# Designed miniproteins, single chains, continued (4): the designs that were tried, part 100

Each design is a single chain, and the fold is of that chain. pLDDT is the mean over its residues in the fold that is shown.

## One batch from the design tools (miniprotein)

Design m15460
Fold by ESMFold2-Fast:
Order: structure tokens, then sequence, then C-alpha cells
Structure m15460 (fold): chain A 92 residues (1-92)
């Protein structure tokens, strides 16, 4: 569906943004908090789409964000990303 294709494109753009920020600004926690904010809709989109590929991609995104938060020792980012991951895991 068009909605699913648009959601996957948005998720891929955020994954690419996270990767770019990891390479160019690894120590700037603010960019990872921005990525978390920009992906607030991923949980609701996962519920609406009921699509396993989208759900797995969203889970992978938050898993990578948690990894980055741990590298930065950013407990606020880690806790928020883990909360979103738990919400997505309940949809499995």
Amino acid sequence: SLKKQQALKILQEEVNFLQQMTETNPDKAGFYHLALLRTQDLIELSKELSDDKFLKAAINFYTELIKKAKELNDEELQNKAEENLQKLQKLQ
C-alpha cells in the first residue's frame, strides 16, 4: 500500500540519519534525541500497518539507538528508546 511504502521510506530516512550522525557527530547526544523525537509515530504506524517487516525494521531502529545511547552514557536517551522498544515488542 502507498501508506506502507511512505512509512518504510520515513523509517529508512531516519535509519540513514542515525548512521550519518554516528559517523560525523558520534558524541552529540542531541542528534540522537532528535532522531527519537522524529520517530515518535513509529509505534502508532506499527499498530496501524500490522506489517511484520515494518515492525522488525522499527525494532531494529530502536535497538541501534539504545546501543548508541549506551556508548554515550546517555541514560535518558537509553530509557526512552527502551520504553519504545518494549511497546513495539508487545505488538509481536
Scores: mean pLDDT 74

Design m15461
Fold by ESMFold2-Fast:
Structure m15461 (fold): chain A 80 residues (1-80)
Amino acid sequence: SIADLQAEIARLPAARRAALERIAREGSRTELIGAFLASDRGGRALLLRHARPEDVPFLVAVARQLGVPEAVIEAAVSLR
């Protein structure tokens, strides 16, 4: 659920959240994919939430390739 994803994001250390938000807003595609692959569900949701609009389809494609359920992808996109 959206509430479960928000709780998982809130459990991330503050420094990790700040780093992921920076990568989402300012990072290259290489940095985005690296951060996404290294992240748990909360970190991946945070990256999707704060990513530039043009990077969202790319991250959604990566999530699908990694086997992330569609319901989780839709919930993460809904946090935008």
Scores: mean pLDDT 79

Design m15462
Fold by ESMFold2-Fast:
Structure m15462 (fold): chain A 86 residues (1-86)
Amino acid sequence: KVEAVRNGATRGAIEAMRALGVSDIKANAIGHAAGDAVAQGFEEGDLEKAYERAREAIMKLGFTPEQADAAARGAVEGALEALKKL
């Protein structure tokens, strides 16, 4: 189940970054970082914490707060979508 959440979160973050015009290489790197953060939050039972961790991870990569917010939202939405399909 955690792997499905991580994969969904990674996909959602990648889609959000692509919507902002980020290259596939950078979107994949950001998606992976966001996916890992959301998967940790899911294991802890707190998706709000997952959102905050993903946002912090992306900002540490040098992205703006607005871009980090979009990618973190995409990651959480992707994780929730993956859970619905299980």
Scores: mean pLDDT 77

Design m15463
Fold by ESMFold2-Fast:
Structure m15463 (fold): chain A 76 residues (1-76)
Amino acid sequence: ADEVLREIREEASRLIQAAEAGNVEEAKYHADRLAELVKAAPPELQREVDNIVVATAIRLVGLGHTEVARHLVKAA
């Protein structure tokens, strides 16, 4: 069960790292991958998964990557 949350957190971390590096194309790639993992997550984990997506989107907005944040939220 924790494996799914770990994979989602790892992908969210990669997304943030790409955004912090200013690599918008890499960030969008990881946003798409994160959205796929979110959609595949079990219903029992939906609240925790939603919290990770929201926290990631807020951090992206704080880094000036509002378009990437919107892309993530719409895709997830």
Scores: mean pLDDT 84

Design m15464
Fold by ESMFold2-Fast:
Structure m15464 (fold): chain A 103 residues (1-103)
Amino acid sequence: IKKLLDELEKKVKELVKKGEELARKSTPDEKEMLLQGIEGAKKGLESIKSGENVKKGSKQLISSSGGLRTVSSRGDEDLYREVEKKSRETIEAAKKTEKELLK
C-alpha cells in the first residue's frame, strides 16, 4: 500500500508540474480550468492519503486529472501531449490504488 501511495504521489506531482507549465502558456480561461484541475488532483490525493475518503478522493483525482485533457492548448502541443500522458498515468495509478485500499 505505501509503495502504491508513493507511486501515486509521484505521478500527481509530475502531472501538477506539467499542468502548471501548460497553464503559463494557456489563455486566461484555459489557465483557470487547468489550475482548478490541478487543485482538484491535489485534494483528491490528500483524501486518498488520509484514508478517510478513499473512494471520493479517487473519484476527484480521476475527474480532475481527466479535466486537464479538455483544454485546447495551442501554445505548446508537445507540453499538452505530456500533460495528456501524465493525466492517463495518474488515472490508472489512482484506480489501482483505490482497488488495493478498498480490499
Scores: mean pLDDT 78

Design m15465
Fold by ESMFold2-Fast:
Structure m15465 (fold): chain A 81 residues (1-81)
Amino acid sequence: SMEDLVAVGRETAARLNELGVDEEDLTAIDTGLAVIIASMVAKDERGLALATESLRRTAARLPAEARAVVEEALDRLLALG
């Protein structure tokens, strides 16, 4: 459901903030998750693949614990689609 998709985004942002991820990276991850959700709702397979690659690239700059949180969020979103 849309409520479940939005909840993943909110929970991910809270966890990353607790891990000390800076505001710029937090905004980039939040934007990436929003694009993934929009692509899933639109059934845009190309957009979903590109958004997922972009988000993983952004997450690669983060500490391992924060990268794990982003990958968990991706797994949860893809399971809901």
Scores: mean pLDDT 85

Design m15466
Fold by ESMFold2-Fast:
Structure m15466 (fold): chain A 74 residues (1-74)
Amino acid sequence: SHMDQLVQEIENSSQEYLELKADPSAPATQLTSAALRLMGYIVEASIHKEELTEEQIEQVKKAGESVGMEEKRL
């Protein structure tokens, strides 16, 4: 489904962001771009929250926490 694809994109983007954040040689611009992309997907998922499973909602919340988004912003 479209929501399953969106959640997969959030997981992929979260993984990329965390890998960049852990890499001391990564350019700050790449880290910022990855964070903004991840936040964009999370905002899209929050708009469609009623279409997500409980497990998917928890995955999105965890990804949001990784980039400093509070539950109130999700």
Scores: mean pLDDT 81

Design m15467
Fold by ESMFold2-Fast:
Structure m15467 (fold): chain A 71 residues (1-71)
Amino acid sequence: SMMDQILDRIVELVKKYMPEMTDSVQRLARIMSTLSREQAREAMKNLVRELEGKGMPQEVLDEIRRLVEEL
């Protein structure tokens, strides 16, 4: 599905720029694929705030935010 493709892209960005978070984000993405788009979007917005707090580069955060809005 398009949602699964978007979630996979978010996981790949985390794997590239913050690999220590990959397993946690991948588990979250699997859970998100079972929720409504509204619930998945809200949960992923919370993830973006956590990644920002952990020092992910602003350009990568902006790309992840763009992907989340496509959910």
Scores: mean pLDDT 83

Design m15468
Fold by ESMFold2-Fast:
Structure m15468 (fold): chain A 80 residues (1-80)
Amino acid sequence: EEEIKKLLKEAIAKFEEKYPNNPSQVFVLALGLKTAYDIALKNGKKEEAIEILKWVVENADKPFREIQEYLLEKIEEIKK
């Protein structure tokens, strides 16, 4: 959906702004984010997918580890 595409683009842009000279960190966060929302969508949890994207946009300035841990926890919750 249009909202999901917009939020994903915004989240990735914020990662690129935070790590302008570290494309590997941007890639890892983007891959984690994509994995989390793809799993949510695959399980029919569209609202959870949107919440994950919104959280990342709002918390893009958090440490790398905190964002990564959030994404991993959401993936685990969705799989249950």
Scores: mean pLDDT 77

Design m15469
Fold by ESMFold2-Fast:
Structure m15469 (fold): chain A 84 residues (1-84)
Amino acid sequence: SVAEAQAELRRILSRLPPELREEVRKGFTKAAKAYLNGEEEKADAIIDEIVRKLQEKGYLTPEEAERLREALRTVLRHMRDYLK
């Protein structure tokens, strides 16, 4: 659900330093713009890049990385469903 996805995002983001939280916010905004423009593959690539970067920096376990990817995609799909 969107509520579960938002809760997971809040849990993960609360553990990140402010500069990385801002980077995730900017990346998500970029992914959202691509997704709303019909560039779904580009949006997915941006989400994968955000998750990969956080995992490489040691902020996410493989399981947390998968949960974050799923949560970000869920929020994007929810935005589209309410606009169409």
Scores: mean pLDDT 80

Design m15470
Fold by ESMFold2-Fast:
Structure m15470 (fold): chain A 80 residues (1-80)
Amino acid sequence: MPTFTLNYGGDEAALAAQVAAIAAELRAAGLSEATIGLMTSVPADEAARAARAALERAGLRVTAVTEKNPQVIELRVRLA
């Protein structure tokens, strides 16, 4: 399973661009699932909501969310 990193500090456009790149790589590789490490400087619940919205907009579903610490959230995603 591939692993990707997302960085989020409140810039939703930058988040959307990162997510679009991940979705494109998964589609190009013929892969349906990934693990994403979300690195955040905003509260974890806010970052997780923003990341979920961006991922769903790109055609990815969030299947699991694990808060490793207040700055690091692990997301499991799959192509919808």
Scores: mean pLDDT 84

Design m15471
Fold by ESMFold2-Fast:
Structure m15471 (fold): chain A 92 residues (1-92)
Amino acid sequence: MKELEEESREKLREAARYANEAIEKGREYAEKGDVEKAREVTEEGARYMEEVARELIKRGGDPASVSAAGVLAAGLTAEGMILVRQAERRLE
C-alpha cells in the first residue's frame, strides 16, 4: 500500500516536468505572436495533466497526489489563457 503512494508521487513529478515544458514552449510561441501554437501546446499540456489525474484515481493513488495533479491541470489551463491573450495583444 505505501508503495502505491511512492508510485503516485513519482508519476506526478514526471507529469509536472512535462507541464513545465509545455508552459515554456507555449511562452516561446506567445512571444513570437503565434497565437494558435501557444494555445495548442498549453491545451495539450492541460489535457495530459487531466489524464494523469484520472490514471492515478484508477490505480488507487493517494488523495494528495490526485489533488496535486488536478491543481496542475487547472494551473496549466489558466497559464495557457494568459499566454494566448499576450500573443493576441502583440497582433494589435
Scores: mean pLDDT 74

Design m15472
Fold by ESMFold2-Fast:
Parts: sequence; structure tokens; C-alpha cells
Structure m15472 (fold): chain A 65 residues (1-65)
Amino acid sequence: MKKELIEKIEEITKKINNGELSEEELEKELKWLLEQIKNTEDPSLVPLLVATALQIIGALFDLEL
């Protein structure tokens, strides 16, 4: 589970950096990340999840401006 979570975060980050995600896809990934933050019992994952959420938020603002 932890490995799968990290792999998905890496895929999301790569897609953001390549500009491959639409606004709807960014919103879906952000919603998923917020659910992971709420449900995680491992505090060591929180910084990674928060950093990824901030990258998605930044990408969303770039699309709306």
C-alpha cells in the first residue's frame, strides 16, 4: 500500500511537470490526495502528500490565470 501510494504520487508529479493533466484531472487527483491525507496513519507520508497537493494547486492556478 505505501509503495503503491508513493508510485501514484510520482506518476502524478511527472504528469504535472509534463503538462499532461487537464483541470478536471488535476481536481480529481487533488481530491484523492486530500482523502489520503485524512486517512493516513503514517505521519512520515504527510509532507509528501502536502507537497504534491501544493503542486496540483499551483498547476490549477496556472490554468485559470
Scores: mean pLDDT 77

Design m15473
Fold by ESMFold2-Fast:
Order: structure tokens, then C-alpha cells, then sequence
Structure m15473 (fold): chain A 91 residues (1-91)
């Protein structure tokens, strides 16, 4: 059975995947408004977040839960900054 720490990390990984979807949705909304640079920025941020989450999953699979969580938190910070920037440009 997975430990509470393992469960927490896998739930955070799932939340990170939802943030990646959110960034792609914001990119599509920006593109539909003709804001091509904003759309490109959101897509690039989604790709960077996705890379961090993939690295975190590798650390999780190695039992390095604290290192995985740190990398997921870094991915969340990056996603939050990108989403805030896109929201400013869409307003």
C-alpha cells in the first residue's frame, strides 16, 4: 500500500497535469483573439511545466518523494506565473 507521502506526491502530479491542460486552454483562447505571442507564451510555459512534471515522476519512481515534491512545487510556481501573465493580456 502506498504511504501518505507517496499519495500526496501522486495527487500533486495529477494536479500539475490539470494545470498543463489549463495553459493549453488559455493558449487556444489567446489564439482565437489574435494574440499569437500570448498563445505562444502559454504553449511554451505548458511545455516547461510538462518537462518538470516528467522529471518529478522519474524522482517519484525512484522513491525520492521530497525531491519530486520540490520539482512539482517549482512547476506550480511556473504555471501560476504564466497563467497570471496570460490573464493580464486577455483582460
Amino acid sequence: APSEKEKKVILKLTAGEILVVGLYVEAELAARQGLDDVAAHARRAAEEVKKLLRKAKELYDQGKYDEAEKLIDEAFDLAQQAMAEVARQLA
Scores: mean pLDDT 88

Design m15474
Fold by ESMFold2-Fast:
Structure m15474 (fold): chain A 99 residues (1-99)
Amino acid sequence: MIDEDPFIQGLELLSEARKLLKEGKVEEARELLEKALELMGEDHPVGLLNYAEVLEALGKYEEAAEALERLIETLRKLGGSKKLIEELEERKKKLEEKA
C-alpha cells in the first residue's frame, strides 16, 4: 500500500533472486520468486515475465513455460498486443523443447 509499494518490493526480491541464482542458492532464490509474485500480484504481466525468466535461468524449463502460459492468458484477457503474444508463444515453445 502507500509508502510500502508492494510492486517495488517485488521487483527488489526478483533482483535478489537473480543474485542468489548466480551464487548457486537455488532454494533461497525460489522462495524470493514466490514472495515477489505475491507482492506484485500473481497474474501481473511484469511479475510473470520476470518469474519465467528466472525459472529459465534455473533450468526449470517446464515451470518457466507454465509461467509464460499464464502471462499469455493474462495478456489475452487484458487485450494485449497480438505481436507480443505471438513472441511469448514462440518463447514458450522453445522452453518446452528444452524441458
Scores: mean pLDDT 76

Design m15475
Fold by ESMFold2-Fast:
Structure m15475 (fold): chain A 88 residues (1-88)
Amino acid sequence: SEFEKELKKIYQLAKKGFEALLKDREKGEKLLEEAISLAQQKAKESDEKNSNAFESVYKGLKLALEKALESDEAAEAYAGIAENKEST
């Protein structure tokens, strides 16, 4: 479905962002902000049922970004979580 494709795209961007934070903080932050912005946009554009799912995703990514900026261990952990969410 389009919903599943968009979720996969968001988590793919998030994975790249968390991985990039370990090498280039500015690049990692930009990728994660793109993932958050995409999830927020999809929440606004989606029907009621899918909107709540995208809203949960961008809120989760926003909190994860805040934690990852404080800790390299957190960035590594969130990269793994995003990879698992991308893969079925």
Scores: mean pLDDT 81

Design m15476
Fold by ESMFold2-Fast:
Structure m15476 (fold): chain A 89 residues (1-89)
Amino acid sequence: DAEEFVERLEELAENLDEEGARRLLEEYYERLSEEQKRIIEEGAEALVRGDVERAREVYERLKATSPSEAEYRLMVGVTVYLAEKRLEE
């Protein structure tokens, strides 16, 4: 349930548990469809390049394919997390 993931993520953020939040986002990513994972990876790549227009297109696609606001928020969170992980290399 995406709403349960959002609640858990907010609780981890309140406790300043950065590693716990990252693990939760990775766990959520692994549960997504191959199509959603592909869209997220395209978004992360666009963010790494600073391609704002491409990132916007990806976010619109994520919103259109998300059954709930909670799922959209989580997929955006995962997209940002993956971009940050790539920039830390």
Scores: mean pLDDT 78

Design m15477
Fold by ESMFold2-Fast:
Structure m15477 (fold): chain A 90 residues (1-90)
Amino acid sequence: ALEELEAFARAMDPSKRGVEGLISAAGLYDPSLSIASRIGIALRILSDATDPEVPISEAVEILEKLGEAAIAAGADAEAIREALERIRAV
């Protein structure tokens, strides 16, 4: 789960480490978000992805929105879609 999330984050922003790409993508999804709000979104996704009691399907909806925003900003659409499918498979 965490490995797949890190691969997805890297596909959205290959200049970032670990899940930091989620913070960048949150800002692309909603540019009006404060840095604290972007970090909060990334932390919620990380918490949900690492919690065995939380269905991965709930995290996938927000990840799809972040991926769409990153693709619209010029990120690698194929890499993002492949990474998202790996998350769905877990």
Scores: mean pLDDT 75

Design m15478
Fold by ESMFold2-Fast:
Structure m15478 (fold): chain A 99 residues (1-99)
Amino acid sequence: MEQVRADARRIIDQAPADIEGFKKELEEAKKLVEQGKYREAIIKSANISTAAGILIAALEWAREVVPEERERVDQYIADLKKVMEEAGKISKEAEEKLK
């Protein structure tokens, strides 16, 4: 039980750094679109969305294990959903330019 709570807190404490990492990867995906590398931009955006979705699932689990951190976790989940929305927009723009 103590190890499970420690694992949940580690996920929560790491989340801000992971979110900032995703924001940097989104900027790299935007640069790929600007460079005409549309397929690479689509792949990178898909990978960002998948990784953000996995982290959301981990945070939803961590929120149940450490309910006292719920407000902080809910904010991180909201930030990650915005990351996924931005990744989707980048992918859609790149797909339209491939047509």
Scores: mean pLDDT 89

Design m15479
Fold by ESMFold2-Fast:
Structure m15479 (fold): chain A 94 residues (1-94)
Amino acid sequence: SEAELLLEKIREAVEKLMEELEKIEDEQQQVAAARTMTLVMIHEIRKLKDKETQIEVLKEAERIFVEEAEKRNLLKVAEEIRRLFEEAIEQVRA
């Protein structure tokens, strides 16, 4: 499934993406980079044809990214990621 392939790519990439965010010393710039990364991911997920599948993938992607960010103690990054995914889920439901 296209959704399964996308989630597998997310699982493979999440550690490296978080490592790159960790290298950004300025907290405001780090959160801005996390926002950009998250919006790109949301845009890709929203290309999936079925709305129910978009919601399922958005929820799982949120879980994957937030868990990795929290594990790395990137708490403001985790908060911004969660906010953007939850906002996207509500937009899809509307």
Scores: mean pLDDT 89

Design m15480
Fold by ESMFold2-Fast:
Structure m15480 (fold): chain A 104 residues (1-104)
Amino acid sequence: TEEILNKVKELYNALLNGDVEKAKEIFKEILDKVKSGKSTDVALMRAFAVMVALILKYGNEELLDFVLKELNTSLEELQALKDYLETVEKLDFNNLEDILNYIR
């Protein structure tokens, strides 16, 4: 759990600093864990969903295109996920601590 929380913090900082390569690296690491895992690890799934929403909110066009291709999805689907996390799970993506508490 702490390792996953640290990856979310690293992604948040990379996004705020415009470090596209670091953001891609972190996203790919977590995606590979999601794909290889046979367990329904709730913390891992929540972290993955949060990372996707953070990239949609703070990422540039290059990073967003990378994520869309890796997930084989659309901007509409990513927006629906972010809207769900904000309205149903009540997450504030401007508040890192709120995000981390959701994953814990």
Scores: mean pLDDT 82

Design m15481
Fold by ESMFold2-Fast:
Structure m15481 (fold): chain A 97 residues (1-97)
Amino acid sequence: LSEEIRKEADAAMVEIGIAVLITTIPNAKKEDYAEVAEYVEKVAKRAIELAKSGLSKEEVERIIELLEELAKKAREQGFEEAAEIAEKAVKELKEIL
């Protein structure tokens, strides 16, 4: 695959992962607290790695918007650690822009 196509596919997979978390967090239980934080950390780390490797400004901005929504949903459900991880990732991504 061309590098451009691979980066676009990787960005799309990160966006899908964040969107899935946004939709599933409202149904998560207290016992899922650590696992939710772990998943958010995984997608956040991948997003930052992709942004540093030359993701487009438009793609980074889209990921920022999704992570901001994820942080909001996590806080609404009491997943404070997951929300803080997402918020930190947003700050790091804005510095890359």
Scores: mean pLDDT 83

Design m15482
Fold by ESMFold2-Fast:
Structure m15482 (fold): chain A 69 residues (1-69)
Amino acid sequence: SAVKEAKEKKFQELVELATSLDPAAGKKMTEERNAILEAGDEDRLKEFEELLKTADQILAVIKSLLESE
């Protein structure tokens, strides 16, 4: 679905950003997400998705400031 594709792209953008700061961080994010999905831990998955949403909002603010330069 378009929603699932958009979520995947947003996660990939965050992984790329994390990897640019620390190569190990991007790998850890991917492994953590996969572990949550494999375990079927719905509460942890929701917490992870809320964290990604918060990170996206912060990045949008930073990007807006850079584009206003």
Scores: mean pLDDT 73

Design m15483
Fold by ESMFold2-Fast:
Structure m15483 (fold): chain A 68 residues (1-68)
Amino acid sequence: MWGSMYFHELSRSLESLGRFKDSEIARKLSAGNLKPMTVKQARDMMIKAGISKGTIDEAERLALQRYR
C-alpha cells in the first residue's frame, strides 16, 4: 500500500471523530509519503507525529467500515 493512501483514509476517519488536529497531521503525512510502506510503518509514523495508538485504532476501525 502507498503511505499516502493509508494516511489519507485515516485523516478522513479522524475528521469524522472530531479529531481535527490529528486529521491535519495525517493529511500532511499523506502529502509527504508518496511511497510504499507497511501499515505498521505508517502507524509508527503517526505515533511519532503525536497521535495516540488508541485514536489510530479507532480511525482504522472507521476506515474499514467504509469498505463494507
Scores: mean pLDDT 79

Design m15484
Fold by ESMFold2-Fast:
Structure m15484 (fold): chain A 109 residues (1-109)
Amino acid sequence: MTAEDLERREREFRENLAAAIEEMERLRERGELSPLGIAHLELLRALHAGVPRPEAVRRAKELLEKAGKLDEEERERFERLIEEAPTLSDLELYLRVAHLLYEIELREE
């Protein structure tokens, strides 16, 4: 992957953040967001607001823990991601968290 490809994807991600947040907030207002969806929304909002990446992930983890959605292995994966977060771009961090949320959703099906 070239540096130009990464910069373009990061730019597209940032440009789409506001629209994604608005759509998910509408779902939240209708009561249509699961606890996983709420954690996803709060991560997007934190990244859009310029919250430090480790804190953005920590907030998502805390919401999922409060909802009883994390086992021990999943908590350890979030802790590793919080530690790695300063070395990742916003897009890379988002994709890592989204993948974890997807795996949790599949496990509960």
Scores: mean pLDDT 82

Design m15485
Fold by ESMFold2-Fast:
Structure m15485 (fold): chain A 63 residues (1-63)
Amino acid sequence: SEELLKETRELFAKTEEQIAGLTDPEEKSKLLARMIGEILRRIGEEINRELEKKLGKKVSHSK
């Protein structure tokens, strides 16, 4: 979605600023890993929302 792309771009920009301010390779690696994890998490949430929109119209088994 447009919203996800915008948020991802903003996350990249902020992470780049933070990495530029760091001198420790370990801290840079941790920050990069955190960014990747956050992106994957947001993508997963967006996929779930899209699935819910399609499945939310599905009539649950009426017992």
Scores: mean pLDDT 73

Design m15486
Fold by ESMFold2-Fast:
Order: structure tokens, then C-alpha cells, then sequence
Structure m15486 (fold): chain A 64 residues (1-64)
């Protein structure tokens, strides 16, 4: 993980398209994540709060 984001409020800040794309790209490097699954994750992350995004990512990692 690289610190590409400035300090932000995770409850009020929503995930941007660029951040969602970077997360999806990282997940695609993991075994068990297909391109279609990564796109669904990206869509779910875009516009979600950082808190919800982290929970979603953790759930997907646990399912792998």
C-alpha cells in the first residue's frame, strides 16, 4: 500500500473514481479476483464513504 492520498475524514469523504480504480487494480493482482468482480467492486466503492469502502474491501479479501 502506498500513501497516495492526503489526510482526509474517512466518514465524510467519499471514494473518488481514481481511488476506486486504484483499489480495483490492487485487488486484480490478488488471486481469485476476476476483471468482472473488480469492476463490481469499483462501482460499489465509487461514491461510498471510506468507512464503508474499507469494510467492503475486507469482506472481499476474506471471501478469497
Amino acid sequence: TEPVLPPIDPETTRVSRETAQQVADSLKELEGVSEEEAEEIKRALEGASYRDAVALINKKLKEL
Scores: mean pLDDT 71

Design m15487
Fold by ESMFold2-Fast:
Structure m15487 (fold): chain A 71 residues (1-71)
Amino acid sequence: MQIVSRVITAPEDTTLGEIVGEFVKQNPNTVEVTVYDGSTGELLTGTPEELKADTRPVPAGSTVAINGFVE
């Protein structure tokens, strides 16, 4: 397993699932994701499938940190 880390600033209003979906497109062998939502201070862990379905709003200008566990 490898850990791939990204820090993203949302250019437009989006959802957590959209941000995770983009990460998984770039890292297709991701098996687990941890996301820190800088807009709320929440830390979320789950499978790519679970987190891509997350519809919570991420406002423009918010910072999101993603750690993906990649095989």
Scores: mean pLDDT 82

Design m15488
Fold by ESMFold2-Fast:
Structure m15488 (fold): chain A 74 residues (1-74)
Amino acid sequence: SVEEAREKLAKAGKYLAEAMSLPSSDPRKPELLDKAIEYAKEAIKLAKAAGDTGTLEQAQVVLDAAERMKKKIE
């Protein structure tokens, strides 16, 4: 549903923002990025099923940012 897609997007964004507040050396940062990636992927799946292109586009941006950030700290 649209509501579920938006809920997952909100969680993804929250975890990404929390990860972004931490230095690359913080052991919590990879775990927060993994959560952001997980929720962003769920939001994408739900948004596609609901036809919510706005949520899909936003979730893709969050996913790309989280994956890029995770790559830099690995």
Scores: mean pLDDT 87

Design m15489
Fold by ESMFold2-Fast:
Structure m15489 (fold): chain A 96 residues (1-96)
Amino acid sequence: MKLFEEPPEVWRKVAEVNEKIAEANKDNPFLQALLYTSAAVEYILAGEVDKAREMLEKAKQALPNHPLLPKLERAIDLYEAGKVDEAKKIVEEIIS
C-alpha cells in the first residue's frame, strides 16, 4: 500500500473526521481508541506529528493496554527524532 503518495491535505481531512467521530463516541472506549489511533496514523501521513502525538495520548486514555499503542508510539518517537523512513515503515505495518 502506498499511503505516503496521497497529498498531505487528504490525510489531514481524514484525520480531522476520525478525531471528531471519536470525540462524539465518549460512551465507547474501544471505538474511541480505534478512531484516535487511526487519526494519529493519518496525522503522521499529513506531516502533523504534534497532532499525531495528541491523538496517541487520547487513545491511551480511552484504552491504555491496546496492543497497537506501543507500535504507534514508536512510530511517533521515530518521526519526532527525524527518522521519517523508519516511522513510515512502522505505520505501514500498523495499517496493512
Scores: mean pLDDT 80

Design m15490
Fold by ESMFold2-Fast:
Structure m15490 (fold): chain A 68 residues (1-68)
Amino acid sequence: YVPTNEELQSLIDFLRELAKSAPADVAARLLAVADELERLLTEQPNDVAGKQALLARAGDILDELAAR
């Protein structure tokens, strides 16, 4: 499954919103992934491998936050 650019923009917005209430260490990581996703969508919007790598990284951060 590869999200659309519109779905990825929704994820960026979600990660940034979540960062406002997350612990400082997790917030920094969420913002970093959101910034990298935004850059990818602007510079390389058809990079499927890059999208998958950043999605996996976002998932790992979200799983870590959920385990707290």
Scores: mean pLDDT 81

Design m15491
Fold by ESMFold2-Fast:
Structure m15491 (fold): chain A 64 residues (1-64)
Amino acid sequence: SSRSELLHRIYREIVEKARTEGGEAALKLGQEYAEKYRDVDPQLAERILRAGQSIADASPISVP
C-alpha cells in the first residue's frame, strides 16, 4: 500500500541519517516527519516517532 511504501521510505531515510549524521540528527528527522503527518495520519506519525527514537537510541554515541 502507499502508506506502507511511505513508512518504509521514511524509515530508510531515518536509518541513513543515523548512519551518516548520528542519532540526534535521526531523532530530529523522525520528529519532523511525525509533525508533518500528525494532522492527516496520527497513527503513521506515532509509528514514525517510535521508529526515530529506536534508531536514535541504537545509534553509536558521538563522543567529544
Scores: mean pLDDT 78

Design m15492
Fold by ESMFold2-Fast:
Structure m15492 (fold): chain A 72 residues (1-72)
Amino acid sequence: SSLKLQQEIVELLRKAKEGDKEALEEAKRKFKEALKTINKADEETAEKRVEELIKEAEAISEEQWQEELAKS
């Protein structure tokens, strides 16, 4: 489900913020695969969207992510 995917990506980004470089790379891969699979995006579009979402996720507070998960 999209909720489980969002939760997994959020957890990976939290670990990345703590210095886990492997978690950051895994989060990027999961975002990219989700965009290709769910949104049928091409490779270049998916890659650009992943970079945008990673920047947004790094700027979003934990509370804001919890609100987004609750709405879905």
Scores: mean pLDDT 66

Design m15493
Fold by ESMFold2-Fast:
Structure m15493 (fold): chain A 79 residues (1-79)
Amino acid sequence: MKIPKELVEKTIARLEPLVPEYPEAGVLIKALRDYVAGKISESEFVAILAGVMLRTLTDESPAAKRVLEIIKEFIKETE
């Protein structure tokens, strides 16, 4: 899987407003930036994404539900 830079930038822009309400969105933003910069491997990025998604699935807050929707759309666009 090679993730397009434009998709990463779009995903970061959607996540940034949610960081104050849901700090885990910040973890995903950092992972996306580090992946595009070549600082982490694809397997490390996927592990971080999976961890954030799992924690977000167990959170019933409106911000967490919006982050989960963004993650699902991102995954669909990388298929």
Scores: mean pLDDT 82

Design m15494
Fold by ESMFold2-Fast:
Structure m15494 (fold): chain A 66 residues (1-66)
Amino acid sequence: MGVEEAKRTASGMSPDDAAQHLLSAAKSLYQRGDNQSALQLLDEALSLNPSPDIQQQIQQNKQQIQ
């Protein structure tokens, strides 16, 4: 499982670090074909209100996944 593990790891991080961690986990899930879980992690990362640069990276990845 990817979503819950990534969220647990992120819970002790700053918003930017947590969002980057969730983005990396989402990319791994997407590469495995788990588009639904990847989108869930990208939405979670956006909800943390990370810096604009991180938000752009998340939005680009969401567009690739659909």
Scores: mean pLDDT 79

